# Designed miniproteins, single chains, continued (3): the designs that were tried, part 44

Each design is a single chain, and the fold is of that chain. pLDDT is the mean over its residues in the fold that is shown.

## One batch from the design tools (miniprotein)

Design m9521
Fold by ESMFold2-Fast:
Structure m9521 (fold): chain A 133 residues (1-133)
Amino acid sequence: TQAALERARSALERSQSNVDQLESLLPALGKASPAALHEVTQQVERVTALAEEALELARTGTVEETELAVQRLEEATQSTLELALKQIRSQGGGGKLAPPEVREQETQKLRDQLARLRDALDALRAAVEARAA
């Protein structure tokens, strides 16, 4: 039980690190196509749902269920970071840029969704720490 909590905490710390890296990529992603930004936003929405599921399990489920949910969340945040990096690399320097207003709108949607994910991760961290106490 204590070992499972420590593994959950470690996986959550890595998930947080992946999200911090995603947020640091936001200026580069803002230069991507609207379609690429939308794809990353959709993936962040799915990761947010996983974080909310992990939060519910941290509050009501077993420690072992929480560990598995947080490990799945870590994998999802890593995959999302890899997707964002792929979208940045595929942009190159030679494409026609979408109008600034469209890029700003899609960047704002991604920013808003990342903020929701961060809130869910902060709540999840608090729930895991409460169980460790």
Scores: mean pLDDT 85

Design m9522
Fold by ESMFold2-Fast:
Structure m9522 (fold): chain A 67 residues (1-67)
Amino acid sequence: MILASEAGEYIAKYLLARLGLLDRAEEVKKAVAEALGIPESYLTEGKTSEKKIEKEKVEEVLKKLTE
């Protein structure tokens, strides 16, 4: 389990490190939020979100979206 805000940062770092697609991070965060059934703001705002999600679920969605 990771914080939703941590998942947002993980997505950005994944896109930068693997694909050089950091500018697509917001679009990918929206897609991940939709797949997980959570509000997009949980991944993008970070400041007030303490909701925990499964890191494995985030990784599965990222792999599907970025392959």
Scores: mean pLDDT 65

Design m9523
Fold by ESMFold2-Fast:
Order: C-alpha cells, then sequence, then structure tokens
Structure m9523 (fold): chain A 68 residues (1-68)
C-alpha cells in the first residue's frame, strides 16, 4: 500500500532525527510508540496518512518534552 509505504518512510525520517536528539532509552521508547501507531494504522485502513502524520507529530512533541 502506498499509504503504508509513506508511513514507514515518515517513521524512518523521524527515527533518524530521534537518534541525533534522544538517549538510547528514550529512543527505544519512541520506537515502540511509533511501531504501535503503525500497527494501529495497518489494522484500521480508514486512518488517513494526514491523521498518521499528526499522531507522529504529537508523539514526537511529547517525547521531546519528557526527555528534557
Amino acid sequence: SAKLEAARELIAEKLAEARERLSEEDLQTFERALADVLAYVEQNPSVTLEEFRELVDILWARTLQEAA
């Protein structure tokens, strides 16, 4: 699915950024959270790529706040 491919690319890009900014422990927590959201999108095809991107942005903001 083109949507799932785009979602995985977005995750890869965010993880590259996360590796530069987070500790290994916080990175592992973030990776698990992203995997959970991706699994949710795979099981719920009505979720749009735009909604997925918004969820990733919310998780990223929360992760940065908790890591600081």
Scores: mean pLDDT 82

Design m9524
Fold by ESMFold2-Fast:
Structure m9524 (fold): chain A 81 residues (1-81)
Amino acid sequence: SSEAESAVQLVRRKAAALGQTLSEEEVALLKEAFEKKDRELVRKLAERLLSQGRYEVALFVAEMTDDEEMKKRAEEALRKK
């Protein structure tokens, strides 16, 4: 969907500003999450980003989807960095 494509582009731009890129798996997961409005898929993407130390991108994804639990986890990780 156009909304899912816009979400992918926003996250790609955020990652690029940090010198990072999204993998094809991350793009596919993000697109599916936004097309299905699936909170669980959004959490899987954010957890993947957190596990890779990509805290700012994880926070951005959580903010886009208003996932308060993931926002707190990403903010906490950023404070400990």
Scores: mean pLDDT 81

Design m9525
Fold by ESMFold2-Fast:
Structure m9525 (fold): chain A 55 residues (1-55)
Amino acid sequence: SPADQARARDVVEEIFQKRNGQLPLDEQFLADVASLAGVTQATALQAALQVLAEH
């Protein structure tokens, strides 16, 4: 849903900023984002790819 995508993007954007633009696209990262945002790992992956594409 758009709300799930927005929550996932907010979590990913915060991690992106804290890690100086470096996102580890591994299973643990996706699981952590999914848990924090309350979304699926697939939604977490889509959010991470969008954030990387926009930067």
Scores: mean pLDDT 82

Design m9526
Fold by ESMFold2-Fast:
Structure m9526 (fold): chain A 84 residues (1-84)
Amino acid sequence: SAAVEEARRRVEEAERLVEEDPERGVREATRVAEWAGELGDMATATRAVALAYRGAERHDPKKAASVGAAAAVRAVGAWVDRQL
């Protein structure tokens, strides 16, 4: 679907942002993780969660685990809500 293709494009953009501006990369990756979860695209959601963790490690290492976990919870929660 067009939405799945757009989510994949946004995760690629988030990957570039993590290198150029880790703070913006984390925000974009977290948003994409939740959106991919809503779409049921678990591969894209998982990649976005990993990017949020990596961006957080580069920006604020002490918060990396917390940021990654939060992105994962948002993705899984969005996916579960659409199954109900």
Scores: mean pLDDT 85

Design m9527
Fold by ESMFold2-Fast:
Structure m9527 (fold): chain A 59 residues (1-59)
Amino acid sequence: GPAAAEERARRAREGARAAGRSGGATDQNLKHGAEMAARGAREGDSRAGMAGAVAAFAA
């Protein structure tokens, strides 16, 4: 439901932030996936955050 989607978006946002902070030594291909999730989450709606998380998981 919407609450679950919101919670998933928040988790994706937090995970992407953590990945961004430690991304200095990470390969650019992997970092790109994390950045896509972070940008989706930062769009500020649960749908965008969920789509970003799914894209990062698939990548």
Scores: mean pLDDT 61

Design m9528
Fold by ESMFold2-Fast:
Structure m9528 (fold): chain A 106 residues (1-106)
Amino acid sequence: MKGEKGAELAEKGGTKEGSKKAGEKATEAGRKAAEGGKTPSSSGAGAVAAGSGAMAEMLGTSEGGYSAGRGALSAAHAAERSGEEGKEGAKKAEEGALEAGEAALK
């Protein structure tokens, strides 16, 4: 799935600038997942993704990028479990995780 691939790419990125960009993308994905999910579970997972992203931005490390990608993937899974309203949040979180992984490579 795209979210899982994004997390793997974020781990492999290994650059400070890439990790910061990955954190930024994951933070945005987490916010969108929380807004689109409209359930406590999807909102909680979105908050985790946003927190991981913020931390990645602060640290500027490959470790931070990986955490951001994993947080976004977790938000996607929680949103999916929340039903149809959660699916939009899950899609946004998966897209954010992929973008985070791609950003970590640059």
Scores: mean pLDDT 56

Design m9529
Fold by ESMFold2-Fast:
Formats: structure tokens, sequence, C-alpha cells
Structure m9529 (fold): chain A 99 residues (1-99)
């Protein structure tokens, strides 16, 4: 659980940075980043409560939003969306193996 939470926190840091970088140049990508942030926060909350199924569902929703944001974003913002996806994916793998 702790390792999954740490990976979600790293994904969250990259998602917030990507949203900041996209805010003025691509508002749609920034909105997807903000929704992904909300889903990651709910995933962390669910894990702390022992609800792995809810955490997995929120992590998948976050990954869908990161995918869309990556398609819309450019340059450094896109790099941060890719890193966010990588960390969220690592956390998801840990949770699926723990079931």
Amino acid sequence: VEEAIENFKKALEHARKAAELSKDTNPEAAQHAERAVQHLEEAIKALKEGDYDTAIKHAREALDHFGRATELAEGEARKHFVEASNYAGKALDILEKAK
C-alpha cells in the first residue's frame, strides 16, 4: 500500500506541474490534468481506507485523463503528463498484484 501511495503522490506532482504549464496555452489539457489530480486524490484516500477496488477505479480514470491530456499537450507539459502516467501505472500494477 505505502509503495502504491508514494507512486500516486509522484504522479500527482507531475500532473500538477503539467496543469500549470498547460494553463495558458492549452486549457483543455489543463482541465484533464485537474480531473486526473482529483481522481488520484480519491485513489490515495480509498487506499488509506483499505478500499483497493475504489482506488483501482479512480487510478484508471486518472490514466484516461492523462492519455487525453498527452494528446493535447506539447513540449515540457507533455513530458510531465507521460511521467504522471508512468507513476500512476506503477501504482496500479502494485494494487492489482496485492489483490
Scores: mean pLDDT 85

Design m9530
Fold by ESMFold2-Fast:
Structure m9530 (fold): chain A 80 residues (1-80)
Amino acid sequence: MEALRAEIDRLAAQLPADLAAEVRRLVEELFASTDPERRGELLLRLQELAQALYDAGDLAGTAALSRIIELVIEYEAARE
């Protein structure tokens, strides 16, 4: 978990400061949640933010957030 959190923090630092704060909050809520439905809602919100960055032409931010989403999905798939 420490290595995963460090990588997510590194990627989030590439986002605009307000968006970085929201992404960190969503990821922490997702990792803390025991409700699969709530985790799904939080994941959809992350995907919506990535789409908004792409639509705004922030390709670097889109790549960083897409990698965060990939890491979150990998962690959730391994979660027992």
Scores: mean pLDDT 83

Design m9531
Fold by ESMFold2-Fast:
Structure m9531 (fold): chain A 72 residues (1-72)
Amino acid sequence: MEEVEPLFPLRDSGGAVMLDLEGLRLLLEAVERGGPFPPEVDFTDLNRDGVADRRDLDIVVRMMRGEEVDLP
């Protein structure tokens, strides 16, 4: 991880972020349903707590706006 490359968040892209949101919403619905979600996608534990909740979705939205949230 010793690379210095300016990588901006997809929030500026507009298109890519929306696509990701669509998938995220689907997964969110699965988690909210209490069902198992694919292990490949681990967008749920953004806070690194091992728990998935709408809270994670809120964080994603914040990033889209250009905000920087702390992810412990």
Scores: mean pLDDT 49

Design m9532
Fold by ESMFold2-Fast:
Structure m9532 (fold): chain A 58 residues (1-58)
Amino acid sequence: SAAELKEEAERLEKLGEEYIREGRELMEQGNAIKGTGLVIRGIGLRYEAELLRKKAEE
């Protein structure tokens, strides 16, 4: 349902933000490879959330 898609989108958005935050912390600690990987994954999760929100409007 549209409501379920919106709830999943909110979950993925929040998870993506957490991944980006954690990734930036790792980069500041000198772990650039792992940190960058988490930031990329977090951006991907936020993009997936946006697609789910758009699908909920269909």
Scores: mean pLDDT 87

Design m9533
Fold by ESMFold2-Fast:
Structure m9533 (fold): chain A 89 residues (1-89)
Amino acid sequence: MREERIREAAARITERLLLEAGAPEEEAREAGRLTREALEAGVRSLGMEILREAAEEAVRAGSLEVGLEKLEELKKKAEEEAKKLKEEA
């Protein structure tokens, strides 16, 4: 049950982000569906793990907005780490 809620929250986070970025409703919905299916299939990539953490936070707080904020924090942290690795090389 909790895993199903996490997968659903991840799909909703994906949909909301695409809609806010100006994507059409159809594309946002399709991306959310694909996100849910990827998590169900056990796909583990950095992007999927970030989505899972954001979705877990959304489920814990009972708020999709909290999950969206967590996702932005995790994305920003990952981008900053990637920049630092390039600069230090």
Scores: mean pLDDT 77

Design m9534
Fold by ESMFold2-Fast:
Structure m9534 (fold): chain A 97 residues (1-97)
Amino acid sequence: MLSLEELVAETEGKEVTAIFFVEDKPEVFGLTGTLSLEDGELVLRSATKELRIRVDRLEKRQAPYSPWTVYHVDGVGVSGAPGQPVRGSIYLSAEAA
């Protein structure tokens, strides 16, 4: 099982693209930015947006025939979608050195 600390370490100094869906809402959060771990919460920041998630489940998958590593995340929004169940994916390119 992948830990939050391992996810942050694997993405350190790298730009990621993330797409998250809010349960029972038509709202989609898409952003490109950096990941950090703050107070046990996953924080995704771009120049214009911040999404903070309390992560319940985290899985790492290599995208087939793609330079992208995909991290599937289930959790609860803390900012951007407070108290809402969120599900999404974080994409890390192998070319982002």
Scores: mean pLDDT 74

Design m9535
Fold by ESMFold2-Fast:
Structure m9535 (fold): chain A 64 residues (1-64)
Amino acid sequence: MKQPVLTEPLTPEERERFLKLFIKAAKELNATSGEDIYEAMLRAAEALPDPEAQARVRAALKFV
C-alpha cells in the first residue's frame, strides 16, 4: 500500500465513531499542523474499543 487510509480498515460503525472523535480533537487543537493531526488521531484511536483497529492506527502513525 502506498498511503493507506487509517479509517478504511475499520468497520463502517467504528469508522463513523473514529471520525467523530477525530473531528472533536482536531477542532480543539485547530488541526493546522501535522502534530495537531497526529494528536487528534491518537486520541481517536485510544477511544476505539477495538484493539485491532487501535493497533493498525498506531502502526500507521509510527511513520508520522
Scores: mean pLDDT 65

Design m9536
Fold by ESMFold2-Fast:
Structure m9536 (fold): chain A 65 residues (1-65)
Amino acid sequence: AEEAFNEGLRLASQKRYEEAIAKLQEALRLDPRFSSAAAQLIRLLEDLGRHDEAAALRERVAALA
């Protein structure tokens, strides 16, 4: 999970946003309670204007808490 998270952050810094989203989603699939991965994915989706996807992810994370 942490390796996928770190790769996602690296890809986002290179503006490879779709690949970054895929890696952050992989981190959450491996560890659904990985709060840092969820936070970064939500922020990235919001920065890209994907507000509906960000809202859905927040709701999913809240349900796991």
Scores: mean pLDDT 80

Design m9537
Fold by ESMFold2-Fast:
Structure m9537 (fold): chain A 58 residues (1-58)
Amino acid sequence: SSADLGARGGGEGGLAAAKAGADVETASQMGREKALESGADPRSAEAGGALGGRNGAS
């Protein structure tokens, strides 16, 4: 559950931020914050945000 929240929330938030023009690091942080807001644990939020940021930058 927490891993799913981190992956989905962080991935979606990071991807959206990167597509809006944020760099990978900023997009990853924004994704992490979204996942944390959704109840993800910090480790899952960081992983999800990083994935979303990288995918959006590609």
Scores: mean pLDDT 76

Design m9538
Fold by ESMFold2-Fast:
Structure m9538 (fold): chain A 79 residues (1-79)
Amino acid sequence: SKQELLEEARKKLARVRDLLDAKIAELGPQNREVLQLDAEIGVLEIHLWVLERDPDVTEEELEKLIERIEELEAQVKAL
């Protein structure tokens, strides 16, 4: 359902943020790759904020957002 996909997106995005925070502690806040991924996560956080307030949001849009969050999770883990 739409509500389940929104909850999944929130949980996955929070997990990616926590993973990045751990990498910031390890690599330092001025690491270029960390700064780039922090910015990309911020863009997805804003996108989720918009979709949460859109009454016409589709399950396909939420699934695509989740795919992008999972891609960023993989990139953070590769640091």
Scores: mean pLDDT 89

Design m9539
Fold by ESMFold2-Fast:
Structure m9539 (fold): chain A 97 residues (1-97)
Amino acid sequence: HKVKYDISKETPRGKKFLGLLLLEDINKDGKPSSYKDLVYVLKLVKDGQEDKLPPRLRDLLDVNKDGTISLEDVQKVLKEAGAELTEEDLERLLKMP
């Protein structure tokens, strides 16, 4: 649980992203969990399966509006939510079951 959070860096888009992770069971395991849902989102994006994400979350993560979601897009939205992840943090999360 080492995500550095800074409320002063939150944007409306970042707040929506955190809200979707907290309120929606994105990985369909019967429990809304921001950490497990984040890992699920990162894995889907890495595998090019972003079409399996809820439409609201896909639109939010498509930062450049090109119809493609990259790990850099997810990292940018996390930064806008006050939660900066390094490339090493992203790789570590992607290795979790």
Scores: mean pLDDT 63

Design m9540
Fold by ESMFold2-Fast:
Structure m9540 (fold): chain A 95 residues (1-95)
Amino acid sequence: SLEQIKKDAIASLKSLIDWVKDKYPEYAKRLEELRKKLENAKTKDEFIQVLEEAAGVLRELIEKLRKSKNFDDLLLAMVAAGELLWLERVIEKLK
């Protein structure tokens, strides 16, 4: 269960990085650093901390994307919002 959640979270972060890397490289960099932290997390507490940091970055990204008039950015905001909702539910269950 925990290993599967970790694998799913890593895959989701990789997908988001690919979506944002060209247009929002600062967010891609922050997400990549969190992906590396997540892969290196050894304890449940470390894992929760990295997921909470990722949730924070996603909230910032969503707010930035929502201010855009670009349709692609609005679609990405919806994808990121879905990922944030999943992530917050996982954090709550792990506590």
Scores: mean pLDDT 84

Design m9541
Fold by ESMFold2-Fast:
Structure m9541 (fold): chain A 63 residues (1-63)
Amino acid sequence: GAERALDRLADRLGLSREEARRLLRNALHNPTVLGMLKEVMRDAGATTEEINELVDRLEQELK
């Protein structure tokens, strides 16, 4: 699920889970940065479905 994509991003960037979540939240309004972070998650082995679930969850947190 979403947690797997987040953990893969955190591990690849040398960030904590909380730091990775904050980075993604800040990137939601920047399509270029969000696209780059999605590519990092895919390269780390996250599926498109896991990435989409994570992004949708973060968007729900922001309304």
Scores: mean pLDDT 83

Design m9542
Fold by ESMFold2-Fast:
Structure m9542 (fold): chain A 99 residues (1-99)
Amino acid sequence: SMEEELREKKLEELAEALLKAVEEVAQELIKLLEEKDPELAEKIKKELEEFKKNFEKQKEEFLKKAKENGTSVEEIEKAIAELPKVKKEALEKLKEEAK
């Protein structure tokens, strides 16, 4: 149905937005750790690169599970809209804890 096609499109949009948020938070964490703990910063950088390389497979599994759970278009759109706020709060907390 058209509703199922819209749901799949919105789920893919959510998955891409989540990847972008993870990358941005991880990059800020790496930057904060570079001088204090360069070994941990390098480990996180390597884990991020591995995550990105495996993203397509993880995305397919995420989409499959979300479809099985019957996630609605409204819930998906709400999740996408909340991501910038969640990301900002995570970044602010990381900066405070790094001080």
Scores: mean pLDDT 78

Design m9543
Fold by ESMFold2-Fast:
Structure m9543 (fold): chain A 93 residues (1-93)
Amino acid sequence: EEEEKLAKEAAEEFTKEVEEKYPLTEETKEELYNLAFNTILEAIKNINDPKKAEEIINKTEEFLLKRGMPQEFVELFREKAKEVIEKAKKLKK
């Protein structure tokens, strides 16, 4: 499914960029990928409700910050999620 593919690509890009600056264990890498994938996919499914999509993204950002992830990577996650939502909107035209 196209929405799932977009979410997978964004989650892969995000995880790869984090790994380039910070070495990740396979377990942490899988957890990070799954969290990003599930959050982005859920946000895409809610693109017709911008407030709900924003709340979904914000919850994951708060979770990442509480786990000690640097602010720059939390911002990167937000940027990737927003980019994918915009791509998904264009596909639904």
Scores: mean pLDDT 79

Design m9544
Fold by ESMFold2-Fast:
Parts: sequence; structure tokens; C-alpha cells
Structure m9544 (fold): chain A 65 residues (1-65)
Amino acid sequence: SLIDRYPLSEEQKAAIREILDSVELKPGTEELAVHILAQYLLRDPDSAAALVAARESIIPARLLA
């Protein structure tokens, strides 16, 4: 999967999956959305719960349907 391309823990990968399941992305933007979420978690590894709470607001509007 796209998420498995990043050096993330299983908890961090689960957070990305939860966020993506809660939003509707424009077709063809999934790879960029995963990249953005992975970059947040790589900068702050303890931020998984905060990222899930932020949900759609973390993803750039241009990637949302």
C-alpha cells in the first residue's frame, strides 16, 4: 500500500488509514495525501492522536472532493 512506503509505526499507519477513511479525496490525490500525513508523523512521532482529531483540516483543500 502507499502507506507502507514510509518508515512509520503500525500506530502511525493506523492513524493515516483512519483519517483517509473519514475524508473524501479527489481521484488521483491519494498518494499526495498519504505523503502529507506521513510527513507530519515523521516530524512529530507522538502526534498520531492529534492528527486523527484534526482529520480533514490537516489535508489541503485542493486534494478534497
Scores: mean pLDDT 79

Design m9545
Fold by ESMFold2-Fast:
Structure m9545 (fold): chain A 56 residues (1-56)
Amino acid sequence: DGLKKAQKIDDTARKMVSEGASPEEIKAEITKMLVADGVDPDTAERMATTYVDELL
């Protein structure tokens, strides 16, 4: 169940936006979080890119 992980990613991204982080910085942090959670790096980067594009 990815819902708890999705919430954590959303919370992290919103915090980074409030701190003035760039889209590239947000994408990198989301990718890092997903990889740490066992997601393949290529898949993690693609998911992070989609999330950032939808957010911004």
Scores: mean pLDDT 78

Design m9546
Fold by ESMFold2-Fast:
Structure m9546 (fold): chain A 70 residues (1-70)
Amino acid sequence: GIDRAARAVQQTIYRLTGVRLSDDDARRIARLAISGSSPRTIAREIYRITGVRLSDRQAMIIRSRGVSAY
């Protein structure tokens, strides 16, 4: 469900960037992943929240982990 996807997203972002998202921000990113948003859209939203620029590969990993945990 969404809470598992949000936890997976939060853990993956922390591993890649050292930044810990709030539970609400993690749910927002998880919803984008589950709804089929592109990696570029996910990277842009993470940049808006954290100020960290992700590579396409990093955004793809985050998206994949969120979808797999749902």
Scores: mean pLDDT 91

Design m9547
Fold by ESMFold2-Fast:
Order: sequence, then C-alpha cells, then structure tokens
Structure m9547 (fold): chain A 81 residues (1-81)
Amino acid sequence: SPVELLEQLRQEIEGKSVDEILELLEKKAKELEKVDPKLARLLRQIADSIRAAKAAGASDADIVRSTQGMLALAIRELKES
C-alpha cells in the first residue's frame, strides 16, 4: 500500500544523511515508475524539494525534519482519499 511504503520511508530516513535520503527516494521512485507512477512522481517531488533546500544552505537537521513533514502530509492525503 502507498501508505505503508511512506510510513516505512519515514522510519528508514531516521539517522540517514541527506545524500542517503536522496538515494533512497530516487531508488524507490525508479522501482515504482511502472507500478505506481503517481507515487513515483510524489517521491521525486520530495527529492527535488530536498535538493532545493540543500542548495539554499538549509542544515541537514532542517532538511530531515522538512522531509518527515512532507511524508506525513502525503500519508494524510492518501488516508483521506
């Protein structure tokens, strides 16, 4: 389920570096491209937001917190559909 995948991602990013989080999101997006293109697009949008924040000089801690927030919002939206 998309909700279970996103909950697992929230758990997996705990203790990961920003670069490891980006690799994880890109890997999952690629795996999902043929199975769930909408979810793949969402993960790429999150990755793009992380890259933009990193380029703007955001701290790793702020990027991780923002990523957790984006995943939590996505989970909420999916549960309401």
Scores: mean pLDDT 86

Design m9548
Fold by ESMFold2-Fast:
Structure m9548 (fold): chain A 143 residues (1-143)
Amino acid sequence: DKLLEATMQQMNALSDSVSRLRRLVEEAVRLLRELGYDDMAEELERLAAQLSELVSEAKGYVELAKQDPSKMVDYLKKAAEKAKQAREAADRLVELADQGARLARDDPRAVEALRAAGGAARVSASLADNLYRLLEKLAKELS
C-alpha cells in the first residue's frame, strides 16, 4: 500500500512534468519554425507527443492493475516497460533540445526556449526512471 501510494505520487509528478515540458516544447517549436528549422521543430514535437502517450499508457496499465488483482503483476510490468520507454524518449528530447540550442545559437530567445525545454526534459527523464524502479519493485513484491 505504501509502495503503491509512492508509485501513484511519482506517476502524477511525471504526468504534470510532461504537461509542462509539452508547453515549453511548443514555444521552442514555434521559434525554430520562425528560423526555418522545420525538420528539427517537427522531431521535437513528435518526441514530446510520444513521451506524453507513453506516460498516459503507463498510467492506464497502473489503473488496470488496481482493477484486476489476477493480472496485477502483468499490468505493472507493462507499466514499467512504458516508463522505461518514456525515460528513453525524454533523454532523446534532451539531446535534440541541446542540438537545437547549438543550431539556433545566434537567436537568444530560441536558445532560452530550447534550454528550458531541455531542462524540463531532464526532470521528466529522472521522474520516469524513478517510476520505472518503483513499478519493478512493486511487481516483485506482489509476485
Scores: mean pLDDT 91

Design m9549
Fold by ESMFold2-Fast:
Structure m9549 (fold): chain A 76 residues (1-76)
Amino acid sequence: MLAAIKAAVEAAKDASPQELLDAIVQAVGDALPGPATPEQRAIGQQIVDTAKAGVDAGLSSKEIADKVIELLEQAE
């Protein structure tokens, strides 16, 4: 799960902040199947919320990607 999301973030980090956010939302959705646990949903939501907060704050795609990757590495 987390490795696939990290790969998607790395692939999209040169895109616009909105495109990076869209890629993260898709990667989290793909990694979290319908019967996801509460813990898996909480991590997925935290990843999406972190990316959204970065976009709203006017951060670059690289800054958003770095924050999300740090969060993913802490969750492993």
Scores: mean pLDDT 78

Design m9550
Fold by ESMFold2-Fast:
Structure m9550 (fold): chain A 72 residues (1-72)
Amino acid sequence: VEEAWKRLRNLLVFLRPFPEEREAFIDGLAEETGIPREKVRAIFDKLLAGEEPQTEEEREIVEKIYEAIKKR
Protein backbone atom coordinates (compact mmCIF):
# COMPACT_ATOMS: atom_id res chain seq x y z
CA VAL A 1 0.00 0.00 0.00
CA GLU A 2 2.71 2.51 0.99
CA GLU A 3 4.74 1.71 -2.14
CA ALA A 4 1.64 1.88 -4.37
CA TRP A 5 0.55 5.36 -3.24
CA LYS A 6 4.13 6.72 -3.47
CA ARG A 7 4.49 5.38 -7.03
CA LEU A 8 1.11 6.82 -7.99
CA ARG A 9 2.02 10.21 -6.49
CA ASN A 10 5.28 10.30 -8.49
CA LEU A 11 3.32 9.65 -11.71
CA LEU A 12 0.80 12.41 -10.83
CA VAL A 13 3.64 14.89 -10.17
CA PHE A 14 4.99 14.06 -13.65
CA LEU A 15 1.54 14.80 -15.16
CA ARG A 16 1.12 18.11 -13.25
CA PRO A 17 2.23 20.35 -16.20
CA PHE A 18 -0.16 18.48 -18.57
CA PRO A 19 -3.76 19.18 -17.39
CA GLU A 20 -5.45 17.67 -20.49
CA GLU A 21 -3.41 14.45 -20.16
CA ARG A 22 -4.15 14.38 -16.42
CA GLU A 23 -7.92 14.68 -16.97
CA ALA A 24 -7.83 11.99 -19.71
CA PHE A 25 -5.86 9.75 -17.31
CA ILE A 26 -8.46 10.27 -14.53
CA ASP A 27 -11.33 9.51 -16.96
CA GLY A 28 -9.61 6.34 -18.23
CA LEU A 29 -8.94 5.05 -14.71
CA ALA A 30 -12.54 5.73 -13.63
CA GLU A 31 -13.85 3.73 -16.62
CA GLU A 32 -11.35 0.88 -16.12
CA THR A 33 -11.77 0.50 -12.33
CA GLY A 34 -15.48 1.42 -12.01
CA ILE A 35 -14.56 4.01 -9.35
CA PRO A 36 -16.48 7.32 -9.73
CA ARG A 37 -14.37 10.02 -11.43
CA GLU A 38 -14.91 12.38 -8.46
CA LYS A 39 -13.37 9.81 -6.06
CA VAL A 40 -10.36 9.27 -8.36
CA ARG A 41 -9.82 13.05 -8.57
CA ALA A 42 -10.18 13.44 -4.77
CA ILE A 43 -7.52 10.75 -4.16
CA PHE A 44 -5.20 12.38 -6.75
CA ASP A 45 -5.64 15.78 -5.05
CA LYS A 46 -4.82 14.24 -1.64
CA LEU A 47 -1.69 12.50 -2.96
CA LEU A 48 -0.48 15.66 -4.73
CA ALA A 49 -0.97 17.60 -1.47
CA GLY A 50 1.37 15.08 0.22
CA GLU A 51 -1.43 13.37 2.17
CA GLU A 52 -1.29 9.61 2.68
CA PRO A 53 -4.38 7.37 2.25
CA GLN A 54 -5.97 7.47 5.73
CA THR A 55 -8.82 4.94 5.49
CA GLU A 56 -9.08 1.34 4.25
CA GLU A 57 -11.41 2.57 1.45
CA GLU A 58 -8.81 5.14 0.30
CA ARG A 59 -6.05 2.48 0.34
CA GLU A 60 -8.24 0.09 -1.71
CA ILE A 61 -8.91 2.86 -4.26
CA VAL A 62 -5.15 3.61 -4.55
CA GLU A 63 -4.36 -0.11 -4.95
CA LYS A 64 -7.04 -0.61 -7.65
CA ILE A 65 -5.76 2.44 -9.57
CA TYR A 66 -2.14 1.28 -9.28
CA GLU A 67 -3.03 -2.26 -10.47
CA ALA A 68 -4.95 -0.77 -13.44
CA ILE A 69 -1.85 1.28 -14.39
CA LYS A 70 0.43 -1.79 -14.04
CA LYS A 71 -1.81 -3.81 -16.42
CA ARG A 72 -1.34 -1.21 -19.18
Scores: mean pLDDT 75

Design m9551
Fold by ESMFold2-Fast:
Structure m9551 (fold): chain A 90 residues (1-90)
Amino acid sequence: MIDADIEAAGRTLHITGEHPNPAAVDAINAAKSLAEISEIKGDKAVQNTVDAIIKAVAEMMGKVGVPKVGETTEVVETPDGGSLKLTVVA
């Protein structure tokens, strides 16, 4: 299960949810920022999960401008069958 607090664009995002790929789970849970997520290297499945998270964060930031604390912005279905929830927490 993914359960991580990630710094992005001066905000803290909480990423939580189920993912079937253990390598993706471990790498994302170890990350502290969106920059660290973008630097994750792995097989195609890991990269697809990373790309999905980056796209979701970009869409969230673009949609609301400066995201507000407590705003649940997106549920992301990853290509590998994961389901992740992104929330702005700070």
Scores: mean pLDDT 72

Design m9552
Fold by ESMFold2-Fast:
Structure m9552 (fold): chain A 99 residues (1-99)
Amino acid sequence: SLEEMEQKLKELVDAGKTPEEIARELAKLRPGQRVAVIEAEIPQDKIDEAVKALRELGAAVYVKGNKIYAAVPEQRASEVAAAIVRLGGKVLKIVFAEP
């Protein structure tokens, strides 16, 4: 479920895992599905708007400081990245992993 993905995303980010490690671990929760993990910077005044927009796109989202982490199926990565950029954010990494 999206809730499981979001809880695991939070755990991995708080543990200091890299986007590559995060993507690999999250892919295990969705056998046969390719997962994209996006690390981005977002303006502080846009964080709440970004979280809402990304969740509406079906992303599991976690915010730590001025960074936002989003996990989505690979085919939705471009939509999530575009939403971040429209909100004045900067995409730092996009990583893909298979189970």
Scores: mean pLDDT 85

Design m9553
Fold by ESMFold2-Fast:
Order: sequence, then structure tokens, then C-alpha cells
Structure m9553 (fold): chain A 111 residues (1-111)
Amino acid sequence: SSQVDSLVKQAHDILEDKKKKAIEYLEQGKYDKARETVGRMVVEVSNIIKQIGKLLNVPQSKIDEAQRRISQLGGRVVFAITSGEDKDNLIKLVEEMVKGIEEILDDIKKS
């Protein structure tokens, strides 16, 4: 339990830290840095979820689906940033992405 618990805590810490940082960059008009922060969050949390899934003997198909969903959530935010979406809508999309990733993490933990 200690290794899985540690990875789960690490994933939540990354999500909260990167969410806050991405929103701060958006509020400052630093869209490239916000996009980079979202990309790093997606990669780092996706890798942790893959590790949790392997430790819990989750079926590979479910791990692959989780990684695909995380990539799609992040890609939606990145696309919105590059498309010149309104700042308030971008902040909402970042919050929605983080919530979606947290739901994926919880689903993998239940497996």
C-alpha cells in the first residue's frame, strides 16, 4: 500500500501544483508557459497512473484507455490555448481537465 499511496499522493500534488501554475500563467498572459505546464502535467500524471495500474495488476487495456483519455483532456486545453480562446474559458478548461484526470486516477485505484 505504501508505494501505491505514495504515487497517488504524488499524482494529486502534481495536479494541484500544475493546475495553480497553469492558471497563474494564463492570468499573466503567458500562454506558451501555460501550454508547457499543461503538457508536463499530462505526461507526469499519465506516467504515474501507468505505474499505479501496473502495481495494482489493472488490465493493460484499461491502463491504455486511461492514458488515451488523459492525452485527450490535455490536448483539448492545448488546442484552446493555441486557438486564442478567452482567458476565463481557458481557466475553466484547465479546471475541467484536472477534474477529469482525478476521476481517471480514482477509476484506476478502484480496479
Scores: mean pLDDT 90

Design m9554
Fold by ESMFold2-Fast:
Structure m9554 (fold): chain A 73 residues (1-73)
Amino acid sequence: MGSVENFRLVLSSLSPEEQARAGTVVANTARSRGDEEAARLAEQGRRYAEQGDTERSVRLLSQSVGRLLEQSR
């Protein structure tokens, strides 16, 4: 319950550099599962984190992780 919200809270506590790193990890995980859309969302989140747009980064990374969590069940 609330897995995406819990992940969003964790991401919001990270620095932009740490959010960019998280985006890379999520994108690699998505690609390993064959989910190109989740990988695309994670890559966009990483780019926004690199630009210092932490709000858009957290939103996109949370969407990517939410998609992956739904597919793992």
Scores: mean pLDDT 79

Design m9555
Fold by ESMFold2-Fast:
Structure m9555 (fold): chain A 81 residues (1-81)
Amino acid sequence: SRAAQLQQARQEAAQYGKKIKDIFAKNSDIVEKGRKKSLEKAKELLASSPEDVPKKVGDTILAIGDMVDEVLEASKKDEES
């Protein structure tokens, strides 16, 4: 039923959220490095002309994605679960 599907989605989302929090907490050094790189891209975005904003937003999102990928790769090395 739709209610059962929504309950399953809620449980999966909660478990996924907890796992992500734990992974980020264990890899705080990687997060801090990625945060600094993302801040540099955000500063470039703030200094850009309106015409360049879409490209600079994309560049900033990609920098955040790279940080997430680095955290996930580090978590794989610790994955004994």
Scores: mean pLDDT 75

